# Designed miniproteins, single chains, continued (5): the designs that were tried, part 107

Each design is a single chain, and the fold is of that chain. pLDDT is the mean over its residues in the fold that is shown.

## One batch from the design tools (miniprotein)

Design m19713
Fold by ESMFold2-Fast:
Structure m19713 (fold): chain A 108 residues (1-108)
Amino acid sequence: IDASIKENRDLLTEQARELIRKGREGSITSTVAAGVLLAELGDLAPLELRREYLEVALADLVAQLKAGDMSVKPLTQAYVRRLEEINKEEGYTSEESAKLIEEAKEAL
């Protein structure tokens, strides 16, 4: 059920970008949907897009930690590591990534 993934990569990538944009606007449902699309794309997903998804997802986790939900600590630690790895692969650390990593480490 993936016969067109390579041909539809750009379409799925654009859909994921739109979902990440809506996630930044506060749509948790859109952030979850973006994660599903990125998992389907796997190695076909651009590093930039994977980074942007992790930035949105980590922001949600940091907000939960600051609200006192300690159950998300292990997931937050995993997302910090993934975001650091993606930034290393891109050779570029965005201001948003740097800020979120710092805030997450302070909340942990």
Scores: mean pLDDT 75

Design m19714
Fold by ESMFold2-Fast:
Structure m19714 (fold): chain A 92 residues (1-92)
Amino acid sequence: MTPAELVARQQALAAEIAARMANATPIEQLKLQLEGVKAAAELAIEAGVKPEESKKAIKMAEEAIKLLEENADLPLEEQIELVEKKIEEMLA
């Protein structure tokens, strides 16, 4: 993948996510953001850009998505709080 292709694909992905978020519930918006982080990191790996950092971003997004899936029975606010805390922990 060329640097120009990477930039174009990342811009297209960001625009697509923003459009989907406009009509999404708060939990759907959070999931879309996490899926977007994963997809952008996968594109970076294909381009050979910061593969170690990109792999960590993918793991973070996957763990956060898994928390949402495992805690779907909890109130929305608690699901969001769990994901935020997990992301903060993984970024520390």
Scores: mean pLDDT 78

Design m19715
Fold by ESMFold2-Fast:
Structure m19715 (fold): chain A 80 residues (1-80)
Amino acid sequence: SESLQTSARILAELAKEYLDPESAKKVEKLTEEAIALAPTDPERAALLLTQAVNLVYESSSDEKFDEFIDRFSEEVERAF
């Protein structure tokens, strides 16, 4: 799905802003795999995106994760 690919790109860009470089690279790898799989296997793409969000959560304080999710939601709405 184009929407899954767009969401994955937004997630990767925000991860670069909010996370340390090593964690951001891990999120980028998961989102790149999700983008590649989205046209042929959207269920696996969604699972990879979920893993990327979990990695952001594990790499963040509660406050920082809340800020991340708010920004992610805004950017996804903007990308309509």
Scores: mean pLDDT 83

Design m19716
Fold by ESMFold2-Fast:
Structure m19716 (fold): chain A 99 residues (1-99)
Amino acid sequence: DVREAVERLRELAEKLDEEAKQEKNPEHKSILQGISEALRYAAELAEEGDIEGAIRVVKSVQQESIKLAQQHSSDPKFKQVLTETSRQVKEALELLERA
C-alpha cells in the first residue's frame, strides 16, 4: 500500500505547486512550495523503502499545516488550502502506517 501513499503524496504536491503558481502573496507562495517539496521528499523516501522516514516527514507536514492554518486564520482562502492539505496528508499518513 506504499504505492497508493506515494501516488497521493505526489498528487497533493502537484496540487500545491499549482496553488503556489496562482498565489500572489510571496509568504504564502513560499509556504506552499515548501510543503510541496516536503511531500515529494516523503514520496521519495517511501519509494526507497524508508517508510519510517516518510512517516516522520508526513507527520511534520501535517503538524506544520495545522499550525500555519491557525497562524493565517485571517486569510480564509489560504486557511482553506492549508486545512485541506492537513486532511489529505493525514489520509496519506494512515496508508503509510498500514505498510
Scores: mean pLDDT 87

Design m19717
Fold by ESMFold2-Fast:
Structure m19717 (fold): chain A 63 residues (1-63)
Amino acid sequence: SADIQQAQQYLDQAQRALQEGRRDEALRYAMKSLTLASGIPEAQPIRDQAADIVRQVQQSLRP
C-alpha cells in the first residue's frame, strides 16, 4: 500500500540521518515511519526498526 511505501521511505531517511549524526532528523523521520506503519500487520518489520531508532536516539540524549 501507499502507506507502507511511505513508511519505508521515512525509515530510510531516518537511518541516513542517524548515520550522519543528525539525531533530531532521525527521530522525526523514525516517528513518522512508526505512525504510518501503526495498525498495519504487514509493516511489522518497519515498525520494529523505526521503534529501535527512536529508542537509540532518545537513550543517547539521556544522562
Scores: mean pLDDT 82

Design m19718
Fold by ESMFold2-Fast:
Structure m19718 (fold): chain A 114 residues (1-114)
Amino acid sequence: SVADRVAELLADPEKRAILEEAARTLNPASERDLENRVRDIAEDIARYEVTGDPEEALRETVEAMETMLKTGLDPLAIARYLEALARAAEALGYPDLAAYLRELAARYRELAAK
């Protein structure tokens, strides 16, 4: 399951360090905020590890982001999250996921500029 893959990612010290480094680029406000961002990144990576397809792995996350935009979330915050996730994906050896995420991030940055 995705939950089992998240647990495996967080139990591996090398993988956990990669996730924490990516999460720190988001400038978390507290250790709790850092832990929440690490968990979010780990969950998106875990979905990719289960599906093997970047688009399928991120389908639900993208739907959630679109809903959050309608409720007033800054599209720049979404772009920054996707960039952090791309850094983690690249460091974990998932260049296809990293490329997909950077293309998504660019679209949300363009939306933020309007």
Scores: mean pLDDT 87

Design m19719
Fold by ESMFold2-Fast:
Structure m19719 (fold): chain A 89 residues (1-89)
Amino acid sequence: SELEELQRAGQLALEFYQKVKDKLTDDQRLLLEYLLSSVHAIEVSDETLEKGLSLFKTRGEELFNEILKLARTVSDEYAEALEYLWSLV
């Protein structure tokens, strides 16, 4: 089901985030936190949500492609999960 796919992708994306958060730039981290918050995988502050939304609108594809490149160095499953979540926003 779509709900099960969303939950699985959210869990994989959160696991990826936890593994790489110290390797991400501030902007990459904000975009990933915005994406994770949009699928209810994490809670973020209103400030983080507003900054993440701004980055999504202005640099979303650029930053997302950088995050995907990093994800593929860790596991194809993380990259696929991120691509699935990105397709929903």
Scores: mean pLDDT 89

Design m19720
Fold by ESMFold2-Fast:
Structure m19720 (fold): chain A 78 residues (1-78)
Amino acid sequence: MAERFREEALRNGMSPAAAGAVGRARELGIPEELIRKVIESGSEKAAFYLAAAGNFRYMGDEEFAEEMLEKAKEEIEK
């Protein structure tokens, strides 16, 4: 499942690093809908925020996870 989002990001012109970030975000449980919006926006910054949010949740840091999700949403709404 996560690999599909990496491939999709690459096909949409995102860098390998950003594609890796969206794949990692999906592995860490970030919703598919939000990942697709990030890929469609082409925002590498949003992709890295999603990966950071997933990592913070995995570490039990929900406050920072939510902050990173809000930053990702702000980037895709621009």
Scores: mean pLDDT 83

Design m19721
Fold by ESMFold2-Fast:
Structure m19721 (fold): chain A 80 residues (1-80)
Amino acid sequence: GAPKEVVGEGVDSDGNVVKAVGELTGTETDPVTGEKIAHYKLTVTASNGTVLEGEVGFSESWSEEELKERLGQEASGAVA
C-alpha cells in the first residue's frame, strides 16, 4: 500500500532546497481502469519561510522512491 508519510526535496527558482511533506489522506480507485490513486496533503516550506499547502495524487503502483522524487518535483513547481 501507499506510505503514510513521504518527504521529498525540490529546488526553488534560486536553487535553494525546498522540502515537501506528503501525508496520506486516502485512496481512490478509477472505476473505468481500476487504477488506485493515493491522495496526499502536501506541505511545502518556501525559501522565504512561506508555508504552502495543497493536495496531490500519485498512482499507488509507484514505488516509495518514485513518490519521493515526484513529491520533490511538485514542491519545486509550487515555489516557482
Scores: mean pLDDT 75

Design m19722
Fold by ESMFold2-Fast:
Structure m19722 (fold): chain A 67 residues (1-67)
Amino acid sequence: MDEEIGEGFRLMAYSVTKLAAKKALERGEASKEQVEEAIKIVRDSGSDPKKVLEAMRKANELLGLKV
């Protein structure tokens, strides 16, 4: 049950990061390579909600976005 909750949070964070990355790419604020790396960081963050939030912050920094 707790693993399921952590996994759900990671999937939500992954979806949000994909949307943010798409918008950054459309605005010319991030390259395709930066977008792919940012998405990978969040996707591979694991099931700990704290690590997922840290990964989202790092991804946003890579995309040039304020968190």
Scores: mean pLDDT 74

Design m19723
Fold by ESMFold2-Fast:
Structure m19723 (fold): chain A 77 residues (1-77)
Amino acid sequence: MSFPPLNIPVLNSIKDIKIGMRETEITEGVKKGGGSAVYQGVENGNKVYLVTFADGSKALVYVSTETGEVVDVVPIS
């Protein structure tokens, strides 16, 4: 690998998820915050995760299959 792995932050809310974050930062960071990230499938070249935080808030997180980075976050009300 041409660069070292990034430290995985603790993600406690939808606002902690930022465009450009790596897939592993989302899946493991949400887990560290007491939430869950459930893989839903691939849509238009993006992996889709249903993220649920410990406070019960939810979002769909879209991760590019080409870059492995977050490209969109859609809160579920």
Scores: mean pLDDT 80

Design m19724
Fold by ESMFold2-Fast:
Structure m19724 (fold): chain A 65 residues (1-65)
Amino acid sequence: GPAAAGATLARVAEAELARARREHPHASDQAFAGLEEAIRRAREGDLEGAVAAGREAGKQFHLSA
């Protein structure tokens, strides 16, 4: 259900944030904020917003590399 999907997305986003902080410690604040927003939205049950925020964060990390 939505709660289980949100928990899964939050866990994935948390793992990606931890990885990004290790591999790209000097990435833009916008990139990290995007992953933090994805975690927040997933926890709130906004699955579409969480996925969108995660994708936008990914683009920002790609552009920052």
Scores: mean pLDDT 78

Design m19725
Fold by ESMFold2-Fast:
Structure m19725 (fold): chain A 73 residues (1-73)
Amino acid sequence: SGYEAGYKGGKAGAEGGGDAAGSYSGGTVHFWEARKIGGTPEEAAKGAYEGAKEGGSPEGADDARLGAQHGAS
């Protein structure tokens, strides 16, 4: 689902870099994959936010969400 793809992106970004930039990048990449399987931007964005928080970057959660949303453009 779009949520799951966003979640994995946000979590991976947070774990890999631990910062907002890493979370943003992860969200953007996995949002594009979510869109290919029919996921919505809103689902991917919510997933990225929650994934970044669980990956240890609550501060990067909003940036992960924005990355997922911007991947739609």
Scores: mean pLDDT 60

Design m19726
Fold by ESMFold2-Fast:
Structure m19726 (fold): chain A 65 residues (1-65)
Amino acid sequence: MEEEKERLYQEAVDTLRAWAREAGLSDEEIDELIARFKEVYEKAKTLDEFYEGLVALFQEFVERL
């Protein structure tokens, strides 16, 4: 489970960076997004918890854009 969680985290970080750059976010905004995403990753012990935190984070940022 930890290895799958790490993989999802890395794939999502790459996706977030590409998406945020295309959306026109500044380097600071991208850094904030990634930092918050890392908090979600570190806090979750299971894939379910990771996914729930991930969805909440994406919903928050997507609604702002």
Scores: mean pLDDT 73

Design m19727
Fold by ESMFold2-Fast:
Structure m19727 (fold): chain A 61 residues (1-61)
Amino acid sequence: MEEREKRKEKALKLIEQRGSVTPEEIAAALGVSVEEAREIMDELVKEGKVRQDADGRYTLV
């Protein structure tokens, strides 16, 4: 899934630049729905590249 991998890379760069992001911020930056942004973030969490804090924000591991 080339498009999904590209979006995952862009999401990682956004977290790197901003320090932490919400699914809503990822959705706005990538031009996808919040549901799709959550799906992308869930994949990155499963890969051990990001973590979600108690406030629902995502940061690099």
Scores: mean pLDDT 80

Design m19728
Fold by ESMFold2-Fast:
Structure m19728 (fold): chain A 59 residues (1-59)
Amino acid sequence: NVQQLVNDLKGLVESSTWSKGDLLQLLEQEANAAEADFDFDRARKYREALQILQKEWGP
């Protein structure tokens, strides 16, 4: 569930475990890795989470 992933990642920023920029970079890397592994469902999930968070956290 993309919404659950987004909420979990927001929790990591709130707990100061990760910065917003580091999480956005991680999502891009995970999406690219999933695409390289032909796991397009996982890649899509990370891409959708990235787009949601970029919209909320973008300048």
Scores: mean pLDDT 80

Design m19729
Fold by ESMFold2-Fast:
Structure m19729 (fold): chain A 94 residues (1-94)
Amino acid sequence: KKELLEQLIELLEEAIEAIENEDLEKLKRIYKEVKELASKETDPEVKKILEGVAGLLETIIKKYEEGKLTKRDKATYIALLRDQIAYVKELLKQ
């Protein structure tokens, strides 16, 4: 659990960097890794977090691929991902 949550924080930080740098391939890689973690997770609370993160990443990837990703969208999704990092960090404190 702790190791998985620490890995999720790292993936979320990489996702923010990928959004800022418009690195769609890196963002797709991170999405696949989050989906893989979600598929292996048995804790319902942690699985919900992973599925929520995957949903956010899927939405931004789709907007990016459709050429609809605005500066406002980038700021919004980065803020949502930072909120997820803060939440996961609180879970690590127990």
Scores: mean pLDDT 83

Design m19730
Fold by ESMFold2-Fast:
Structure m19730 (fold): chain A 93 residues (1-93)
Amino acid sequence: AEESREVYERAAKAAEQVAKAARDGNTFLARMGVRDLYELAEQLEKLGDTEGSKLVREGAERVQAAIDAGNYDEAAKVAEETSKKLRELAEKL
């Protein structure tokens, strides 16, 4: 659906911003991006896209765990992987 594709694209961009913030050591900006990912996962769930919602939520959880552990390189890697998967799913919609 067009609505799901738009949310996927927004989530992919948010994940890319989280990856950049994590690489820059900007914890505040990275945490804000994680919050945005959780909100986008909720939007996908409301649209009936359980697969997309789960992907975004799991990505956000793993990024948050890495940030809390001080592993910014891991946080950036997970965020980049999440963004790539979201872009692939958006192209199939």
Scores: mean pLDDT 85

Design m19731
Fold by ESMFold2-Fast:
Structure m19731 (fold): chain A 76 residues (1-76)
Amino acid sequence: MMSEEERQRALEIGLEAVDKEVKKLEPELTPEQVEELREQLERAVRTAVAAGVSAEAIVAAIPTLARVLADQLKKE
């Protein structure tokens, strides 16, 4: 099972990856959509970390998840 130290490390790495990915998508989105995207990605990272998903797997998934969520936000 993931230790507390591993969970904290995965959370930090995941949230950093969210910041980098959101920054790349900022030109395509309104400020409100950027904030919603960040909130949804951060919730997904926290949920994945709580479920014991590795930092490597979280980082690998973020670009695809961010793209899907950004496209959904543009339709609203």
Scores: mean pLDDT 82

Design m19732
Fold by ESMFold2-Fast:
Structure m19732 (fold): chain A 66 residues (1-66)
Amino acid sequence: MFEDITFEKMLKALEEYMKTGKLSKEAQYAIDAVKMLLRRKGEDTSLSPEEMAELAIEYVKELIKG
């Protein structure tokens, strides 16, 4: 069914969250995915939701670049 959450949609949702504080399902999914990646690398995941959103934005931007 037609809701492919694209990396571009995740990026827009994360940027909207940073701008307005409105946490969408797409933004939450991107944040959770980045938390899982950081845990796998042994990185600290005790960051604030805002710091995690900033990391998720950078991660998604790199995925969009290829």
Scores: mean pLDDT 72

Design m19733
Fold by ESMFold2-Fast:
Order: sequence, then structure tokens, then C-alpha cells
Structure m19733 (fold): chain A 93 residues (1-93)
Amino acid sequence: SAEAEEVVRLAEEAKRLVEEHISDPVLRQNMLDGLEAMKRAAREGDFEMTVLLADGLIRGVEQARSMGLLPEEAAEELIELLRRAKEIAERAA
């Protein structure tokens, strides 16, 4: 669906920011795994799960930001991308 394609596109943009700005290997891998799970849920039409995964990822970004593991500007961009993916999934659910 167009909704699934847009969620996947937003997740791929988020992946680029994670790879560019998160140096901690455990946090980086956890974020990448979460983005892959979100892409899979969207492709399968499981938009309810896509919303839950996006919420978890947003909380993870906010925690990383508070711990100084992520630049402020990169955190804001990640949160915007993830909130957009969540909004699309909520409307498609």
C-alpha cells in the first residue's frame, strides 16, 4: 500500500540518521532492529504494531538524547520522522 511504502521510506531515512549519529554499538543495533521490525510490520499491513514500534523508537530516541548519546538536531529529526510514520500507521489502522 502507499501507506506501507511511506512508512518504509521514513524508516529508511531514520536508519540513515541512526547510522550517522549513534556511535554506541548496543543502542545503534537496538534502534536498527526496531526500525527493521517497524518496516516489516508496515509491509505486512500490521499498522497497530507499526504504531507500537514507532512509539517505542521515539521513547528510545528521547532517552538517548537525555543521556547525551545523540545530538539535539539529529534527535529532533528522528522524532519527526518517527512521529510521521506513527501518524500514517494510525490513519491506516
Scores: mean pLDDT 89

Design m19734
Fold by ESMFold2-Fast:
Structure m19734 (fold): chain A 114 residues (1-114)
Amino acid sequence: MDKEEKELKEALEELKKELAEAAKEAAERGETEEAEELAKIAEEKGEEAAGEEALRRKLEVIEKNGSFDKGIELARKHGDEEAARYLEKAKKSKDEEKKLEYLAAAEKRRREKA
């Protein structure tokens, strides 16, 4: 139990930093206004705040597009049952904080090279 909770919190923290850094790099390349906005949040309020905002926006898009099922299918296709389980928990959770933690854990696993 403790191991999973720690993994969820560490995944959320690490992904927030990675998303903030990616937004800064994308803003430097002039890729999107969203990236520029997130880069400004990182500069003004810190990388954690920018990463949290990026995750919330990602969650909103996933929920509007019904993309959780595709994410679960993709994770299973790549043999990552843990990532699939986290996405399933994110989809079923009614608590936004828990949804973000599960989504971050799944995304972190997807970004780590197997």
Scores: mean pLDDT 77

Design m19735
Fold by ESMFold2-Fast:
Structure m19735 (fold): chain A 88 residues (1-88)
Amino acid sequence: SMEDEAKKKAQEKGFKREVILTLASLEVEKERDPARQAEYDERIEKLSKYLTTPEDKEEFEKLRAAFDHRGRILDEKVVENILKRIDE
């Protein structure tokens, strides 16, 4: 149905935005904590493969520029959930 299609598109858009926000957060946290760079690099590489269109990359750059690199913006549970969904 049209309602099911709209709901699916909204869910997919929401997930993609969450991936992009998490990727931006991981890059900021990587710069703040050099001791954990290898861990963050692995997660960044896995998430980056999900950004396949020019539009996704533009949204990522926009969100990254808007992040306050001084704040705690990373939720480990959110990162784990996203990685599980990508590995499906």
Scores: mean pLDDT 70

Design m19736
Fold by ESMFold2-Fast:
Structure m19736 (fold): chain A 99 residues (1-99)
Amino acid sequence: MLAEEAGRLAIEAALEALKTAKGEGLRLAIAGAISGAGAVFLAEHAKNKEQLIQAGRSALSGAENALRAGKLSGNEKAIKLAEEAIELARKAIEEAKKL
């Protein structure tokens, strides 16, 4: 649940960053969207806690890439969404570890 939510928010952050991204920022925003989508897929198909932890880590990677892309272009909305996604992904990983 939390890992899927973090992945979806990482995709939103990455798509927002794509609106203003150029050069290296464009690569990072695309990578963020791919990792976020991977997190959603992994979370929906997770059968054990190890797979949920992997989903959370994929969401975190996506959010961190979106954050870097947002910072490179000064996109405050992308930065805010990415920071929220990072917080949610970290919570998802810690909650999955308790299972």
Scores: mean pLDDT 89

Design m19737
Fold by ESMFold2-Fast:
Structure m19737 (fold): chain A 75 residues (1-75)
Amino acid sequence: KFEELKKKIDELLDAYQAALLAGDVPTAFALSQEIDRLLEELKKIASPEEYEEVVKYIDDRFIAATKARLAALAA
């Protein structure tokens, strides 16, 4: 279950980045809400250390997607 949730979150992060780069803000927002929902499910079954690693990974992915969007707008 833990690995299944991590895989689903990773798939949603890929979709989030694609939506954000395409300028589809409503879709990106909906995907971020679904990621938050899966994080709450993951928190129930993960150790504190596992949860913190996943949260850091998600934060890093959101930052990278935002930087990529800003770079595209600046070009």
Scores: mean pLDDT 81

Design m19738
Fold by ESMFold2-Fast:
Structure m19738 (fold): chain A 73 residues (1-73)
Amino acid sequence: MDELLAELAEYARARDVAGAAALLDRHAEQFRQPEVFEAAVNILGMAGREFALAVVARLRDAALAARLRHALS
């Protein structure tokens, strides 16, 4: 689990919107877990609003996208 969060943080650091979105979609079930979801919200929030919203806009998993959009508001 820490590996997924570390990978998300690296995509955020690199400003890689496509990579971050693909990671979240590929592991959507894991990112729906409360502790992982909260950590992902913190990583995306710290990366800045423009980056976070760009990542959410590219998500294929509609449920995860809706939850992240709400949490980042």
Scores: mean pLDDT 85

Design m19739
Fold by ESMFold2-Fast:
Structure m19739 (fold): chain A 65 residues (1-65)
Amino acid sequence: AAAATAATVAYLKTVLGVSDATIAELLARARERGVSLGEVVDELLASVEAGRAGPLARRLAREIA
């Protein structure tokens, strides 16, 4: 769990250029829902692709573009 979360955070920061603020919100959502950080990222990006993105999903998509 902790190692998987750290790897996902490193990927988001280093490869995708996601901001610390956005990562903090993603981690908070993962914790609140009891799911992995990767699951939250996948769900938010899927919502963008489906045209049903909320504010956090739109921010994430903008930062990785």
Scores: mean pLDDT 80

Design m19740
Fold by ESMFold2-Fast:
Structure m19740 (fold): chain A 65 residues (1-65)
Amino acid sequence: DEKELVEETAKKLGIEAKSLEELEKHLERVKQILEQLSGVTRLVGEAELEKMEKLLKELKEKLKK
């Protein structure tokens, strides 16, 4: 069930999202925020973004199978 997988992934990310589209919008906002940051704060944010992208990739892989 797509909804269950999306909700599980959102919970792992610590965010509220009910669809793949909402999850992708959250990642887009994080990317935009990171472009405005510099130094150590940007590096920490980039590491968190990589974790989010990995979880989204796993979700998309599960939805294809």
Scores: mean pLDDT 76

Design m19741
Fold by ESMFold2-Fast:
Structure m19741 (fold): chain A 98 residues (1-98)
Amino acid sequence: SMEEVEQEVREILKELVRELLEENPELVEIMLKPLEELSDEEFAKVNEFLSELKKRLKEVMDKLTNPELKELIRKWLSLSEEEQLETLRSIVAEISKE
């Protein structure tokens, strides 16, 4: 179903987020802050995180055989940075509670 494919995209994003948070644990605290409270250095780190996640997501997409899953990933990659960050912040919040 479409809902199952959407959940698979979220699981892929969550795995990539976990990897990036293990590489830079300080991103957990930064990503949970309101955007208005971020310093210039924290904004730079958020932008680097988003860029690296998108790079890794494209690499994952290239290895996938499911066309519906690839289409949903392409759609997510075409969203605004604000919408992408909203998704990623929700995932960081989920991981921080585990």
Scores: mean pLDDT 84

Design m19742
Fold by ESMFold2-Fast:
Structure m19742 (fold): chain A 80 residues (1-80)
Amino acid sequence: MKTLSVLVLELAVENALPTKDEERIEQVKEEIYRKLAERLGIPFEEARSLVEAGRGDIIAEVDTAEFRAWAKGEPLEVLP
């Protein structure tokens, strides 16, 4: 139920803590990759590669598309 933007923020917070929870950090990363893969209709590994390449713009675009679909009551479309 969390948007991709919220998950990215959670990852940033976990990484900023002086007593890092490595298990939680990896869990949030996996959730981001999985959700992005679902929204784009691509394999998990490709979604991971996009995030690790610093493609934050694609995350924002997916989150915006998800919000628009929800507001219209329409099924979510796969982004190109």
Scores: mean pLDDT 65

Design m19743
Fold by ESMFold2-Fast:
Structure m19743 (fold): chain A 63 residues (1-63)
Amino acid sequence: SAALERGAAALSALLGVPREAARAVAEAAMKDPNLSREQARALAERLGIPAEAALQGVQLARA
């Protein structure tokens, strides 16, 4: 959706990660409201971004 694309662009800028990674983080947060710290960390490892970036991205995507 256009909202997801805009959110991904904003998260990419805020977290300093590629747009594809930011999009995946935003999508995961929207799909699972209870996404755990372990799941966010595993997602970060798969995307090649810092775990803290994924954790912060999930929090920001829910705000």
Scores: mean pLDDT 80

Design m19744
Fold by ESMFold2-Fast:
Structure m19744 (fold): chain A 75 residues (1-75)
Amino acid sequence: SRSEVDRLEEETRRRTDELTRDIDGGREKARESESDPSNRSGMELTREQVRRLEDERDRYLSRGTSEVDSLRRSL
């Protein structure tokens, strides 16, 4: 039903927003670390963590979109 589509879209939005906040925080930390050459290892770990969060967000969005599309097509 449409109400199930609306619920999935809202849940996907909330989860995506949470991941986006974590990604933005990680990007800010990486930028701050760029000014300190001695902290390259910490900066690289932060960048890797950001990439993993971006991948997780993208996978979650793809899954949510596919589920919504499936429900809309099921009539």
Scores: mean pLDDT 76

Design m19745
Fold by ESMFold2-Fast:
Structure m19745 (fold): chain A 88 residues (1-88)
Amino acid sequence: MLSPKLQRALIMIDASLGVMRMMITVMKRSNEPASVVEERARKHIENLRKWAEEEKKTLTPEEQEVLNQRVREAEAEIEALIQEYRAS
């Protein structure tokens, strides 16, 4: 069952992705090397994973599965952003 805690966690992931998209847009305008963008994106994924492990401590097993799925989707979205940056 979805709880306010899980809903908040999902909103925080969406906000984190929004910040990452904005940062990549700024980096592209500043003509940053793809290697620098990839390094920062990899660190962002690492931080997201660490945050998710802490958040899971307050969630039910069913909610943990929902959070795990959203984290995997967020990681895939960040990977897509890296690939798009390389292509540009």
Scores: mean pLDDT 82

Design m19746
Fold by ESMFold2-Fast:
Structure m19746 (fold): chain A 73 residues (1-73)
Amino acid sequence: DHLAPLEAMVERARAGESIPRDEFDAAVAAAKADPAAALTWVRAQEERARGLPDEESRLRVLNLLAEARELLG
């Protein structure tokens, strides 16, 4: 699953982890195997993230997803 590394990064960010840039870039690179599917997934995750009750977790996840979208598009 080309999205599995990026999905793991999103869950780690939700948990309050700081994601190393090299790990994030590697996860985005894996997702680029299918950029259309990856962009669809990112948009769905952004919709879900807007509903997160904790503001810090919401902002961390939304910022990560926004950067992933820029790198994929």
Scores: mean pLDDT 84

Design m19747
Fold by ESMFold2-Fast:
Structure m19747 (fold): chain A 108 residues (1-108)
Amino acid sequence: EKKQKAEEYVKKGREYLSKGDWEKALEYFQKALEYDPTNNEAGRGIREALEKLGKKEELARSYLFQGVVALAQGDFETAKEYFTKAIELDPDNELAKQLLESAQELLK
């Protein structure tokens, strides 16, 4: 049920993204993640929409969130990649730095 609703919202997000309505695309991809936080298509759609909107801080937060989801799933390599991107966009984010260190330790 929740996964199906997430896929419906991803479809709407993609439709708005193709029309250049990045604010609406972002809204629907965010709704998709509310139903299924592990939905990779929604995560990618959010980052694409945020890049188009020039929302650097929100983009960093999106990477941080996806890194936490990857970490919770035991995908420490993907978590490291997302936390690294979050830090590149927001170098003062201490939480992202701490989470990156934790992901690196779990890879040992």
Scores: mean pLDDT 84

